Designed miniproteins, single chains. Designs and how they scored, part 5

Each design is a single chain, and the fold is of that chain. pLDDT is the mean over its residues in the fold that is shown.

## One batch from the design tools (miniprotein)

Design m138
Fold by ESMFold2-Fast:
Structure m138 (fold): chain A 116 residues (1-116)
Amino acid sequence: KVYEYRDVEPKYDVLIVIHSNASEEEKEALRLAGKKLKEEYGLKVEVIEEKDLAKIDYSEYKYIVQILPTPDPEELILAVFDVKKGGFAAMKTIKKDSVEELAQKIVDLVLEVLNK
């Protein structure tokens, strides 16, 4: 790294990853959360499907957001990964809910991480 580029910010605030095995409700909630973060909070958000992850330069993103399944079909893990630190900034088990409620939970967790 050249010294003058040491403090260069990532191009995007958030990358939202849609897992290929996610339900249609989970996919819609992730897309809705990305839209809310972009439109209501002015964040630079990209939404991508898992199959396209090999094309992504992770260093362009501050955080990666994904929903992970649990052994309980009524529960999901909402995970926010900090790219610069190389670890999870937040991981929360949530109950399956409506698309709107799930999207709001995603937005709330992302904002909590960004405000730290």
Scores: mean pLDDT 79

Design m139
Fold by ESMFold2-Fast:
Structure m139 (fold): chain A 68 residues (1-68)
Amino acid sequence: YKELEEDILKLRKEKKSNLLKVAEVIEIAEKHGFKELAERIKEYAEEKGSDLLTLKEVADIIHEEKEK
């Protein structure tokens, strides 16, 4: 999870935005082998009806998956 979180923070820094593209976050999660996390992020984005998530929304989803 630490390396995953670091890659997401790097993505935010490169984009200079607190809004992250769902597709890019999913790619990072899949790269680190977190298939279930990637599916959860996708489901959340579909439910919200947005292709953008805040850093806080992504962090909250990661925290929820860590507790399992």
Scores: mean pLDDT 76

Design m140
Fold by ESMFold2-Fast:
Structure m140 (fold): chain A 80 residues (1-80)
Amino acid sequence: SELEKRVENHKRLVRKILERGVKAVFPGYPEEILEAIEEYVKEEAELFEKAEKEGWSVEEVEEKLTEINAKFEERVREIL
């Protein structure tokens, strides 16, 4: 489904950033934005780990991702 593809794309991006570092994936971004992205990615990674261990549905994961994304957008808006 489109929802499953979206969740998998988020997981891949999170793994890439954790493996390579935020600065390597997003070169040229301001340090405050890189910090916000790193915190966001760590929160998503923790969510995916918890969802796997507790057997969450794709719908439950998406709901929590939406909450995390809203917090990230607010933080970026405060920096800019």
Scores: mean pLDDT 81

Design m141
Fold by ESMFold2-Fast:
Structure m141 (fold): chain A 72 residues (1-72)
Amino acid sequence: MHAEIAAALDASDLSPRHRAAAKIELRAPVTDADLAALSGRIDRAALIAAAGKLPLSPEQRALVLATLARRG
């Protein structure tokens, strides 16, 4: 599990969007704030890829699905 990578990124001075993108690339778990930051910047395919690659909680998966339903 890549939780240590996620924790290190959360402690970094990166913008929320850059942290979220790095977590997806490194296959680290994302927070609800990360998914919210991505929802305005990432297309439908990227959000689906995040849900497929990452160990999302049921609440995080619901947020992704709600974002996809709202945006297309």
Scores: mean pLDDT 66

Design m142
Fold by ESMFold2-Fast:
Structure m142 (fold): chain A 80 residues (1-80)
Amino acid sequence: MKTPEEIMEEFKKKETELQELIDNNPNVSEEERKEIAEKVNKFRLEMEEAIENNDYEKLYKIFEEAKKYIEEEKKKIKEK
């Protein structure tokens, strides 16, 4: 099972990869950038809260949702 530190590090890496795709694509609107940033930040805050509460089941669940969201957004950006 991944540690909380490993989960947060993997999330950071995926967030960075998504941000790089957004920054390199002029067809991503300012509104889309803001919505993606807000959603990603919400996942980060919820995972940090789960860690603070020692709720590792919730942490793993949020992380799986965050990974799915990031991969779907990466696909959408690549198609623009």
Scores: mean pLDDT 84

Design m143
Fold by ESMFold2-Fast:
Structure m143 (fold): chain A 87 residues (1-87)
Amino acid sequence: SEIDQVIDELIKKLKELAEKYPEAKEFFDRVIQTLKYLKENKASLEEIDRALDSIIEQAKETLPKEVADEVIKLLNEFREKLKQIAE
């Protein structure tokens, strides 16, 4: 499905960020686990978007600003991709 493809692409890019910022690896691992769970359980577009919003807020609160800015940019790009799938 298109949703599965978008989630897989996001997971790949999050793994790349985890390699760039190993100090934030635990955060990235939790996010990747959340995305895998949403994919496995056939989550709706609305549920996925809500999860991404929650992750963005967690990034703002827990990560160094440089890392948070890259995560937020990436997640917002994928929120826009998900909107393109919606009718």
Scores: mean pLDDT 85

Design m144
Fold by ESMFold2-Fast:
Structure m144 (fold): chain A 110 residues (1-110)
Amino acid sequence: SEREEFARESVINTAESTIKILEEAKKKTKDKEVQELLEKGIEKAKELLELARKGASLEEIAKAARETSRLLSEAAKKLAEVGGDPTLVSAVGVMAAGFTADALMLERVL
């Protein structure tokens, strides 16, 4: 359906945007702990992007989006604890909220 297509495209767009922003942030930091947290976020966003692009079920994509959101929320918390850039902490938190919104949209279509 058009709603299913839109929901899938939303996840793809969120994941692509997240990967780009986190990769740029990783290049600008010299803190190894921050770099490792950003790497984990990038890896999960890439896994989700691959699932969405390969035509995985909406249920699988929704579950992966929720897991990605949970990981990014934890990453934002850890980034704040290690004294990471407040703008980056906020950006990672917003990305986590975006994946939660995507999961809710997918679940409403199911």
Scores: mean pLDDT 84

Design m145
Fold by ESMFold2-Fast:
Structure m145 (fold): chain A 72 residues (1-72)
Amino acid sequence: REEEIQREVDLALLEITYAIAKVVSKDSDENAARLAAEQARRLGLPDVAKIFEEGAKSGKADEALDKARELV
């Protein structure tokens, strides 16, 4: 189904964004999660953006990525 394929592609882009953000943030998982949330909003995925925002606030950014994967 094309809508599900597009959502999987968008999530893959978010995973790449998060991985790059972790490298450039120099161990700041909060900043990495915040940048991933911004990208999710741009992609029209507000549910995923909320998960990353909550991860940034709680310091559990890796859990946020896992939860976002479950939404695919």
Scores: mean pLDDT 70

Design m146
Fold by ESMFold2-Fast:
Structure m146 (fold): chain A 71 residues (1-71)
Amino acid sequence: AIEKLSPELQKILPYVLRGKSAATAIYLGAHGKNDDEKLLAAIVATKIENQTVRDLALANVPKELIEEAKK
């Protein structure tokens, strides 16, 4: 859920969804240092149509953040 992101991450979300979304989601999922970055990765990953790319983006995201992203 977008409202669970910090206000700063909410402001950049439209830019992450433009052109760079898959690469950014994979990077933040694997290397995100806090739950906000990993939640952003999960939210972006839910919009990726390719299942293999989604699975790569979600591989290092905690299950509770994946479920939050689906709400």
Scores: mean pLDDT 70

Design m147
Fold by ESMFold2-Fast:
Structure m147 (fold): chain A 69 residues (1-69)
Amino acid sequence: SREEVERRFTSHARAMLDLLRREMESLSPEESRRALENLEKWLADEAARLGVAIPADVRAELAALREEV
């Protein structure tokens, strides 16, 4: 169902964000920017493929991370 797909996507997106935050502790600013850009691209492509919207909380967290790099 659409709801099941949305829940799965949201869960995966949050897991990817948590992983990125941990990795950024040991990455250079340039590597962090590149990793963030790669994650943003992957999330956009996957959301489009599944026909779902990126959740507002995920978008807000991506925006906050973008300000840090």
Scores: mean pLDDT 86

Design m148
Fold by ESMFold2-Fast:
Structure m148 (fold): chain A 120 residues (1-120)
Amino acid sequence: SAVEATLAALLAGMRAATTPEERLRLLAGAVGTLAALALRDPSPEVLALVAEAAEELAAIARAGIDDPEVRELLDRLLATFRELLRAIAAGDRERALALLGELQALLGEMFALLERRAAA
């Protein structure tokens, strides 16, 4: 399926990444793609595939990170994404929109952190 092909490509990209910083940038892009897939097809089957991919992508991203600030942002990003999938599954459009806003803010914090580290 198109969903399975997209998820396989995201996971392959993450595994091919050579630095923790590259993995974090790829994870940020993947979060947007995963959210879009869940919103376009909120079936239990697609939501389960997206949830599994999100957990695996987060685990790959986390494996090379010793920085507690980056780890905290990753934990918050994953927790917020899990809540987004639950809101989508429940048909709670208002909560899903609020959680999408929170994900955008967390991704902004992640990019700002990566920029500060690149400048140091």
Scores: mean pLDDT 86

Design m149
Fold by ESMFold2-Fast:
Structure m149 (fold): chain A 88 residues (1-88)
Amino acid sequence: MTIILKAEAVVDGVKYKVEVVITVKDGVIVDVEVKVYKDGELDEKLSKEAEKKLRELLVGKDASKLVEQAKAHPSAESGNQKLEAKVE
């Protein structure tokens, strides 16, 4: 099972897009991949830093609540921010 989270925000006129791919096996998070884009360009340094932090926080944790939340709230918008969640 894979959970894909997408977030978009505009900060000081710069458009940021973040894609997070969470791999779940037997209800447990086993991997996390993060890509951060600035105005459509991949920011490798920010992507690597965010990925490392999320792996440390999420890998080995139970995914049940995250799966339930992603299914219940597939999209949200607030001002200059968008959040989308998909379960595969």
Scores: mean pLDDT 75

Design m150
Fold by ESMFold2-Fast:
Structure m150 (fold): chain A 78 residues (1-78)
Amino acid sequence: SMDEIIKEAEKILKEGEELLKKGKKLGDKETIMLASSAISLAQQAIDAAKQNSPIAELLLEQAKKLVEEAKKRLEEKE
């Protein structure tokens, strides 16, 4: 449902913001870029879901993938 997509995208948005904060603290440009892109895609997923657009799920999946890539990168930097 679109409501579940919005709820999950809001969680990804929050996680992306935390990853962006960590990336900035470490000065890691790649983590910053991944987290920023994930935030943008999560915001787009929320907007698409509010418009009942079928692309909302695809945007959410892309945001989730970038969050996982940022998390993996941070683990390699610690």
Scores: mean pLDDT 87

Design m151
Fold by ESMFold2-Fast:
Order: C-alpha cells, then sequence, then structure tokens
Structure m151 (fold): chain A 102 residues (1-102)
C-alpha cells in the first residue's frame, strides 16, 4: 500500500469508530454466548472499520491471545490453499473432458 491515507485517518474520529466496533463486538459476543450461529453480513461492514475494530480489541487482549489468533488465521489460510488446489485439479479434469467431447 503506497503511502496514502495517513492524514485521512486522523480526520475520522477514533472514538466514533471505536464505538461502532464496540457495538458490533457486543452483538457478536451476545450471539456466541447464546450458542447461536453468527448471522452477520460482513459485506455490510467496511474492511477498514473491521480492521480498526480488530486492532482496538487486540490491544485490550494480552499478547498471548493475539499470537493464538494469528496462528488460527494462518491455519485457515492453509486450509483455503488446500481447497484451491483440489478445485484446480477438478477444474483441469473437467476442462480436459470438455475438450475431448468437442
Amino acid sequence: MEGLRAGEEREFSEEEIEERARELVERVLAMIEEGKELELDYSEYNVEALLLATERLAERLPPEDQAAVAAERAALRGRMEEAAGLFGTALARLAAAAEAAR
């Protein structure tokens, strides 16, 4: 990301962003505590706001928990890579079959 938005971020009130993040987290926590599935439209939330909210929350968490979350995210990325590989293999086979049928 080439050096943009340094000043723009300061224009927005961190308090306002933090309040929105806090409300979102409270909703998520309430649903999880009730043992319900997360029914949230992540696309309705701006990625920048979600990242800021995550950073603010992470600051309240001890470093040990932050490391654990990072490890889990890395594991998820690995799973996604495996899924992509499997899909690539299936797609290649389907393409070859389609060409042979042509």
Scores: mean pLDDT 57

Design m152
Fold by ESMFold2-Fast:
Structure m152 (fold): chain A 70 residues (1-70)
Amino acid sequence: SPMDKEILQLTRDMLVEIFDAGTKAEEEALKEGKSTKEALKISLDKMVEKSKELLSEFKKRTAKLQADAA
């Protein structure tokens, strides 16, 4: 259905944003002279933070799509 296609696209966009945020945080930490281990931890913490933010937004957008389809 059109709604299923939209939900799949939202899921894909969410995953891309999570990984991009983690990669950026890792690169910034390495530029600041932090170890690879510390940079990876910062990257993971940033991905978790971004996941929580985007999960909230995803739930709102999914609810809107379901309401509009009814």
Scores: mean pLDDT 82

Design m153
Fold by ESMFold2-Fast:
Structure m153 (fold): chain A 94 residues (1-94)
Amino acid sequence: MIKAVIRTTAEVLRLIGIAIDVEIKGKVTDEMAKELVDSIRTLAELAKDTDHSTSHVAADALENLPLPEAARVVLLHLGVSEEVAELVAEHLEK
């Protein structure tokens, strides 16, 4: 339990950090997109080992939605702005 909670918190902080970088730069790079997707996938894997809402949202979104929409849902759940979430989703659609 404790290890899964710590790992989930680390991935949430990584996602928020990348979202802040996107907001400051006004653009998404391939490296940022890759790290965001890798973090969301890690959160989804952690859903089996934790009751953390973000991990379950990530797992449900990846199961039921295309990747750009799944990324938007997870970022909005974390309190990321609609503008930043849309920039990430648009980049993943290309």
Scores: mean pLDDT 83

Design m154
Fold by ESMFold2-Fast:
Structure m154 (fold): chain A 86 residues (1-86)
Amino acid sequence: SMSDEQQQQIQQLVAQAGDYYKQGDYDKAVSLLLQAAKLAEQAGDYGLASEAYQAASVVAKQGGDEELAKKLEEKAEELRKKAAAA
């Protein structure tokens, strides 16, 4: 199970990513969402990790990085299937 401290850290990273996204700093927003995704994945929360990778994919596409967006969408789909199989 994910600790309360790990959950709070992931929530803070997602909130900070949202702030950078509102400022138009898509690269920083993607970086923070990827940090959140990796922490969720390490904690075994594949559903939360999938959501974070999906968000990072959307932000990367909006920032003009369609290649990164595609890779992150594929990673999100992989983890979504893993969450459903658990």
Scores: mean pLDDT 89

Design m155
Fold by ESMFold2-Fast:
Structure m155 (fold): chain A 72 residues (1-72)
Amino acid sequence: MEKLKKELQEILDELGKVMPKLPKEKQEEIINKLSALLSKVENSPKEEQEKVLKEAIEEFKKILKEAKELAE
C-alpha cells in the first residue's frame, strides 16, 4: 500500500511539472481524468482498493506519457 501511494505521488509530482507547459484545455482534461480516477479509488471497497489503485496508477502513467509528448 505505502509503495503504491509513493508511486502515485511521484506520478502526480511529474504531472505538476508538465501541466504548465500544456494548453489550458488539455490541463482541464487531465485534471478531470485524475479526479475521476482518484474518486474511483476512494469509493472502492477496502479489499479491492489495492487492485483499483494499481489500475489507476497504470492509467496515470499513460496520462503522464501523453502529457510529456504534448509538452515537447
Scores: mean pLDDT 79

Design m156
Fold by ESMFold2-Fast:
Structure m156 (fold): chain A 90 residues (1-90)
Amino acid sequence: SHVEEALKRLEELEKELEEETEKFLKLIENEEEKEEIKNLAELIKKKIEELKEELKKNPETPKKEMELRVEELESLINMYKSIGKLILKK
């Protein structure tokens, strides 16, 4: 179902966020920047978990609405990756 597809995609995004965060924390030397990355990752993880719970509670959510909300989280993770790369460049 489109709900199951969305939930699988959210699980993939959660795993990607975790793997990228572990990579950044391994490479970043500054403690303040590590804390910023940890805090940002936790905020995004919370948003992913909240959407997963909303979709489980409302499986009748229209496909377009689910796709849009998943795309918003994908955009947040891409922004997060960009921030981490900028920190590493300095």
Scores: mean pLDDT 86

Design m157
Fold by ESMFold2-Fast:
Structure m157 (fold): chain A 92 residues (1-92)
Amino acid sequence: MTLEDIFKAVEKIVEWFKKEGIKIGPGDNMETLEKLIKEKGADPIEVLALHAVGIASYGEPDLEEAKEIVELRIKENGIEDILKAIEEILKE
């Protein structure tokens, strides 16, 4: 999986938020993430993208900032470790 694949997931989530009129603030981000995990069994990439989008915006998602957040997290923690952590949350 490449950084470009993750950026495409971020773009898809941003477009989904705009299309459905979804608004996420800092406090709402965790509830939205937990709901997605429980209801959809979302792929770890989509969970990572959703989390980045939620952090990047207070009302409307900021695509550029969300991509920057994802890139920084990957540089700090490595993509495999991040995906593993998300997969462990998705087990239940």
Scores: mean pLDDT 66

Design m158
Fold by ESMFold2-Fast:
Structure m158 (fold): chain A 90 residues (1-90)
Amino acid sequence: ADAATREALMEEVAATMELMKVAVLKLIGASDEEIKEALQKAIEALERAIEALRRAVATSTDPRHKALAEQALRSAEQAKKILEEELKKL
């Protein structure tokens, strides 16, 4: 349970770093192609985070850890949908 929670947190950090790359590319006026590639990588990282969070929800024996993982899972799924919609507009 705790090990699965740590794994989920590490994948969330990785996804956050990819999201920061997207933000930086937009800030410096990068091409639509570069932004598209960064969005694809951010979506892939969010998919990994979602899978890790689903595992944390399934294996967690602590109700508080489970509730936090469920909240993080919902947030990650919403973020992925937003990025997928943004990618379709490029």
Scores: mean pLDDT 85

Design m159
Fold by ESMFold2-Fast:
Structure m159 (fold): chain A 87 residues (1-87)
Amino acid sequence: SLIEKLRRRKELGKEVADELLPAIIDANIMIIKRRTGDEELVERIRKLVEKNKDNLEKMRKLTDVLDEAVREGASIEELRKRIEELE
């Protein structure tokens, strides 16, 4: 799967992993959009990405939170809570 492929590439090294963060985030946003249909949640995530795009540590944390939520099949309510904690 795309997520497994991106996760494996994240493990190949810090420099490569950091370069792949935007792609991993985009993949997870697309999955969330397809699963939830919640345009407000998608927009909130995109604004959070834009706010933190130059902060590598925050981008890593955001990537991990979104990847875990997608992997676990988190509900819309759980996703909203996790996003609020990052805002």
Scores: mean pLDDT 77

Design m160
Fold by ESMFold2-Fast:
Structure m160 (fold): chain A 65 residues (1-65)
Amino acid sequence: SRRELTVEALVAAGYSPAEAERMVDTAERNGISLVDLLESVAKEQEKQGRLEAAEALRRAIEELR
């Protein structure tokens, strides 16, 4: 599912499964798309210099599109 893929991408980027699920739940409650969630997180990781994490998230974004 799109939700499962998004959780897996966040975990691959270094978040715990519980954190990833909370992030997805919060986005869905606020009407934020999973693509927009991953884009926001990828930009934050890039700003922190975590380029490998950002790349994993951007690959997931392309798969969801």
Scores: mean pLDDT 85

Design m161
Fold by ESMFold2-Fast:
Structure m161 (fold): chain A 58 residues (1-58)
Amino acid sequence: SAARIAGAAAGAARYGDNGSKAAAQAVRHSGESPTNEEMAAGAAAAGNDVVAAGARGE
């Protein structure tokens, strides 16, 4: 879900790149299958350009 991904991205922003990657990996590992587009949209909405760029680049 975009809202859940946005929440994870916002939280990860406080810890920089490592936190952003860990949050994205945790969402994927939870058994959900968000698309890269949903991850990018959610991260962008949360103001987390690092996670948004990473999702688009994958």
Scores: mean pLDDT 54

Design m162
Fold by ESMFold2-Fast:
Structure m162 (fold): chain A 89 residues (1-89)
Amino acid sequence: DKKLQTIKKTIEDFKKEFEKLKNEFKENPSEEKLKELEELVEAYEKYLEYLKEEAEKNNASEEVWKALEEFEKLIEEARKELKKLKEEF
């Protein structure tokens, strides 16, 4: 399923990019790095919204919706972690 593969790749890319920027921030904390993390999370939030709308319009499978739910949960967790990083900076 091309849609499932796209979502899984997007989840993997998000995890890698977020962890990389988070580690860079922890090594050298800066407002610029927090902004990069915020922009990354915001971009993926918008993309998730787009993918959900596309899935609804195309009557996507239950597996696609489960993958989107996993993706949403990961983004929500990243948003909470970003908030904590901002509070501790």
Scores: mean pLDDT 86

Design m163
Fold by ESMFold2-Fast:
Structure m163 (fold): chain A 87 residues (1-87)
Amino acid sequence: SELERLEHFLVRLYLEGQALLAAGRSGAEVRAHMLAALEAELARTTDPAVRAVLERIIALVRGAGPDTPLEALMNAMGRVVREALAA
């Protein structure tokens, strides 16, 4: 399903974020990268269910505090996708 493909996209995004941190990039730079990737994915998406999930994820990432770990962001994003898959 398109939602399962979105879950794969988020796993890839997490691995990219970990690689950026390992390369010495700041948490703010990693968040900017994640937001840019999510916005680009939303721009390519026409499926209304996937668009709704992406909009929720983007709002979640934008609303996260500056000290929120990457792992906590990924767990929260994964929960949004799993809730959508269960509906």
Scores: mean pLDDT 82

Design m164
Fold by ESMFold2-Fast:
Structure m164 (fold): chain A 71 residues (1-71)
Amino acid sequence: ALEELEKGLEEAAREAEERVRAGEDVTSAMQAFAERAKKLEEEAVKRGLPREEAERLVDQAGMRLAVRLGS
């Protein structure tokens, strides 16, 4: 559950970075990441991860991605 969420978020972030490198809008890439992250969060909770923990991991991953894309 936790490991799958972490891997999924890492993969989603990498895809967003690759899309921005290919010329996609940062805002659009961040929106796509947020949509995927929400699905990953729900799947992790379904597998038994506490919702507050899943939400925290998603928020942290989103913040890290925003810093990387904004730097």
Scores: mean pLDDT 82

Design m165
Fold by ESMFold2-Fast:
Formats: sequence, structure tokens, C-alpha cells
Structure m165 (fold): chain A 98 residues (1-98)
Amino acid sequence: DESIRNFFLLMTTLPPRSVILVYGDEPLSLEALLAKAKQLGLELPFLVLLLPPSVGEELKRILGESWEKVVLPGKSAPEGQLLLYRFDGEKLTLYKTI
């Protein structure tokens, strides 16, 4: 799967623990983003990556019980796309589509 390959390639280019991964069918909350950033030791501004279903489901399968520690519940990207946002504490701004 091209999206899965692109996801792993992207992860090799970003600094470790510099991005919050998001997947799901619920609205992404400001409070949830800030809480996850605090848990991971991230400072503003930080990156937020919305996963498409192919990547989200594969990552859920690989991580199993560790999924909830790694991925924040929120809005998914459209199938075939990785949506990378910058979060400034108030707003998500689209930085790159992959």
C-alpha cells in the first residue's frame, strides 16, 4: 500500500516525538491535542498528522493495546492522503499533503 509506505518514509524524516498522530471519526479537540502534547513533551508549535483509513487500520493492527498511547482519537484523512498540519495552540494549519 502506497499510503502505508509514504507514512513510514515520512516518519523517518521527522524528528523523534515531534508529531501527534490522529485517527478516527470524531471531532479533534483542542484540549485533547494539548493533553497529548504534554504527555509527549511537545512544545508549541507542533505537527499533527491525520491518518487515512489504510494507514490507521494497519497501525492499529501493529500496535494493538499500545494504539491508545500512540494515536489520538480524532478526524481521519481521506483515503490515499496523509494530512500534515501545524498546531499553534489555537488553530491547525495545513502544512503538507502526502
Scores: mean pLDDT 80

Design m166
Fold by ESMFold2-Fast:
Structure m166 (fold): chain A 56 residues (1-56)
Amino acid sequence: EEKLFNVLPSLTPLEKKVAGLIFKYGEDISDEEIAKALGVSRATARRARQRLKEKV
């Protein structure tokens, strides 16, 4: 069973946060800006964005 809204079958917590940022700021938001907003590396932000694109 999911503990909180942090465990999703299709989206990880990171992917969900990335989707929220894209929805708020548009697809023009850079991977670097996503990384800074979420406190992760640019490579991690880029990977999460790519995985999100594959799932939705």
Scores: mean pLDDT 71

Design m167
Fold by ESMFold2-Fast:
Structure m167 (fold): chain A 69 residues (1-69)
Amino acid sequence: SPAQQAAQQAADALNAKADELERLAEEYRRKGEENPEKRERYLFLAESYLDAAEALRARADEILAQAAA
């Protein structure tokens, strides 16, 4: 249906953004390993990006579930 296609497109966009945030999280985790004096701050940023990515994926799943109902 058109609604399912729109939902899939929206979910794909959210998942693509989540993938980007997960890559940023890995980059900050690596920076924390390379810079021990700033490790705590970089790990906090990495976790914040992972939390944001999880929220976007949950939203994508919710959109798909709503379109399937």
Scores: mean pLDDT 89

Design m168
Fold by ESMFold2-Fast:
Structure m168 (fold): chain A 66 residues (1-66)
Amino acid sequence: GAAEELAKREELAELGRRLGAKIEAETGAEVHVVVLSPEEARVVLRRGDRVEVRTLSREELKALLA
């Protein structure tokens, strides 16, 4: 239901924030995360004049944080 979808989106946003903090701490990149669906997020990384955009699944986000 709608409450389950919202809970999944909030969990994904938290996973994205944790990944962003990890990448920023390790690389100095600026990281922005946009939740696209309960199962997918877009991660934007900027370091100097370079910008990289990745779409990551929930499973990929969990794997990167393990």
Scores: mean pLDDT 82

Design m169
Fold by ESMFold2-Fast:
Structure m169 (fold): chain A 86 residues (1-86)
Amino acid sequence: SKTLFDGTLNEGESVTFHVDDSVKLLKFILKGLTDKSVVEITFPDGETRKITLLGTEEGEFVIPGKVGDVTLTMLEGKVHIVVIGI
């Protein structure tokens, strides 16, 4: 496994990381750091996911690895995000 991203994003920030063909699964671990946090994840195929966290809620999910660039966009609030390639 490999950490692809580990950091805190504030409202208006975005980060892009690359997923290569060695990655079979992507694990996302998110922790809210404000009263309400909203992050949008854009996948290489153009699929998007919007995740809302209230207070210090944590979210975790796993998806199949998709080769290409993944972009995390912080729409509201503040989140700590860890992305692991498996």
Scores: mean pLDDT 88

Design m170
Fold by ESMFold2-Fast:
Order: structure tokens, then C-alpha cells, then sequence
Structure m170 (fold): chain A 89 residues (1-89)
């Protein structure tokens, strides 16, 4: 279903962000491209997708080719933020 595909996209991008932030903490002076390449490889291994497919997905999101996916991601990020804030109250 479309919703399952959008949720998978969201999970891939969130894990990519998480891994990228962890790699940046471990290597503060590494070039952004090196961090991105390593994060793409590790995320690809977790989800069973090629790193190139994740890079292509990011390019399509940035170029506006997937407005429905961007909207879904924004809504999911906001809901997760609200949930974290509620747990801190």
C-alpha cells in the first residue's frame, strides 16, 4: 500500500539521519560527503536496499518529484516530536 511505502521511506531517512549524527560525533572533522557515504552504506545494510537507491530517493525528495512523501515525512516528524514532548511533561 502507499502508506506502507511512505512509512518505509520515513524509517529509512530517520535511520540515515541517526547514523549520520552518530558518525559525525565519532569523526567531528570528517568531510560531509564521507559521513554521508558511510551513513548510506550502513542504512542500506539495515533495510536491504542499495546505497545508490537511498541517494536517488533523497535527490527526488529535494528536487520536488515526491511532494506526497515530503508531506508524509513532515507530518511523521511532527507527531514524533509531539510524542517526545508529552513524555517529558
Amino acid sequence: SMKKKLEEIYKILEKLREIGEELRREQPDAPDEEILERALEETGKIFGVEPEEIRKLIEELVSGKRPEAVKYIEERVEKEREKVLEELE
Scores: mean pLDDT 83

Design m171
Fold by ESMFold2-Fast:
Structure m171 (fold): chain A 84 residues (1-84)
Amino acid sequence: ISKEELDRETEIGLLQIERSVLRRLSQQYRDTNPEASALYAQGAELVDEAIRRLEEGDFASAERLREQSLELSRQGDALIEQSR
């Protein structure tokens, strides 16, 4: 196990947790806030793609996809806050 492999495995683990959280939020808000639910679902798909890119060694694409997912998550959170 190299340092690079350990770092990549750590990043993948963190993204797997983020994907799980986004999927849970999407399910939680499906009936009460479908717009936020859809944003969380899209975020989860981007995280899933980011994991794939990291497995392929494409750190730059993975980072960009993660940033896009975070932006969608923030939009979803804002909709939930507006809904009280």
Scores: mean pLDDT 85

Design m172
Fold by ESMFold2-Fast:
Structure m172 (fold): chain A 79 residues (1-79)
Amino acid sequence: SRKLYQQRTAKAVGLAIRVIGLQLDGASDEEIVRELKEAAEAGASPSLVRTLAKGLSKEKIEELVRRAEEAQRRLEEEL
């Protein structure tokens, strides 16, 4: 639905601002993983999560992307 799309867009912008802020402040990988994990579980797009996770290990990137894909699938099933 359009409502779900708008909610995803708002969450994506908020996530990007928070994670970019953390990266600029020199936050630890653990802090970045925490933010991205919460966002992935809340329905952030897999492509956005992958982009924001670029500084992390491949294993952590793929885990976060997988979580985002599963959350997106669950949200799409509710349409």
Scores: mean pLDDT 75

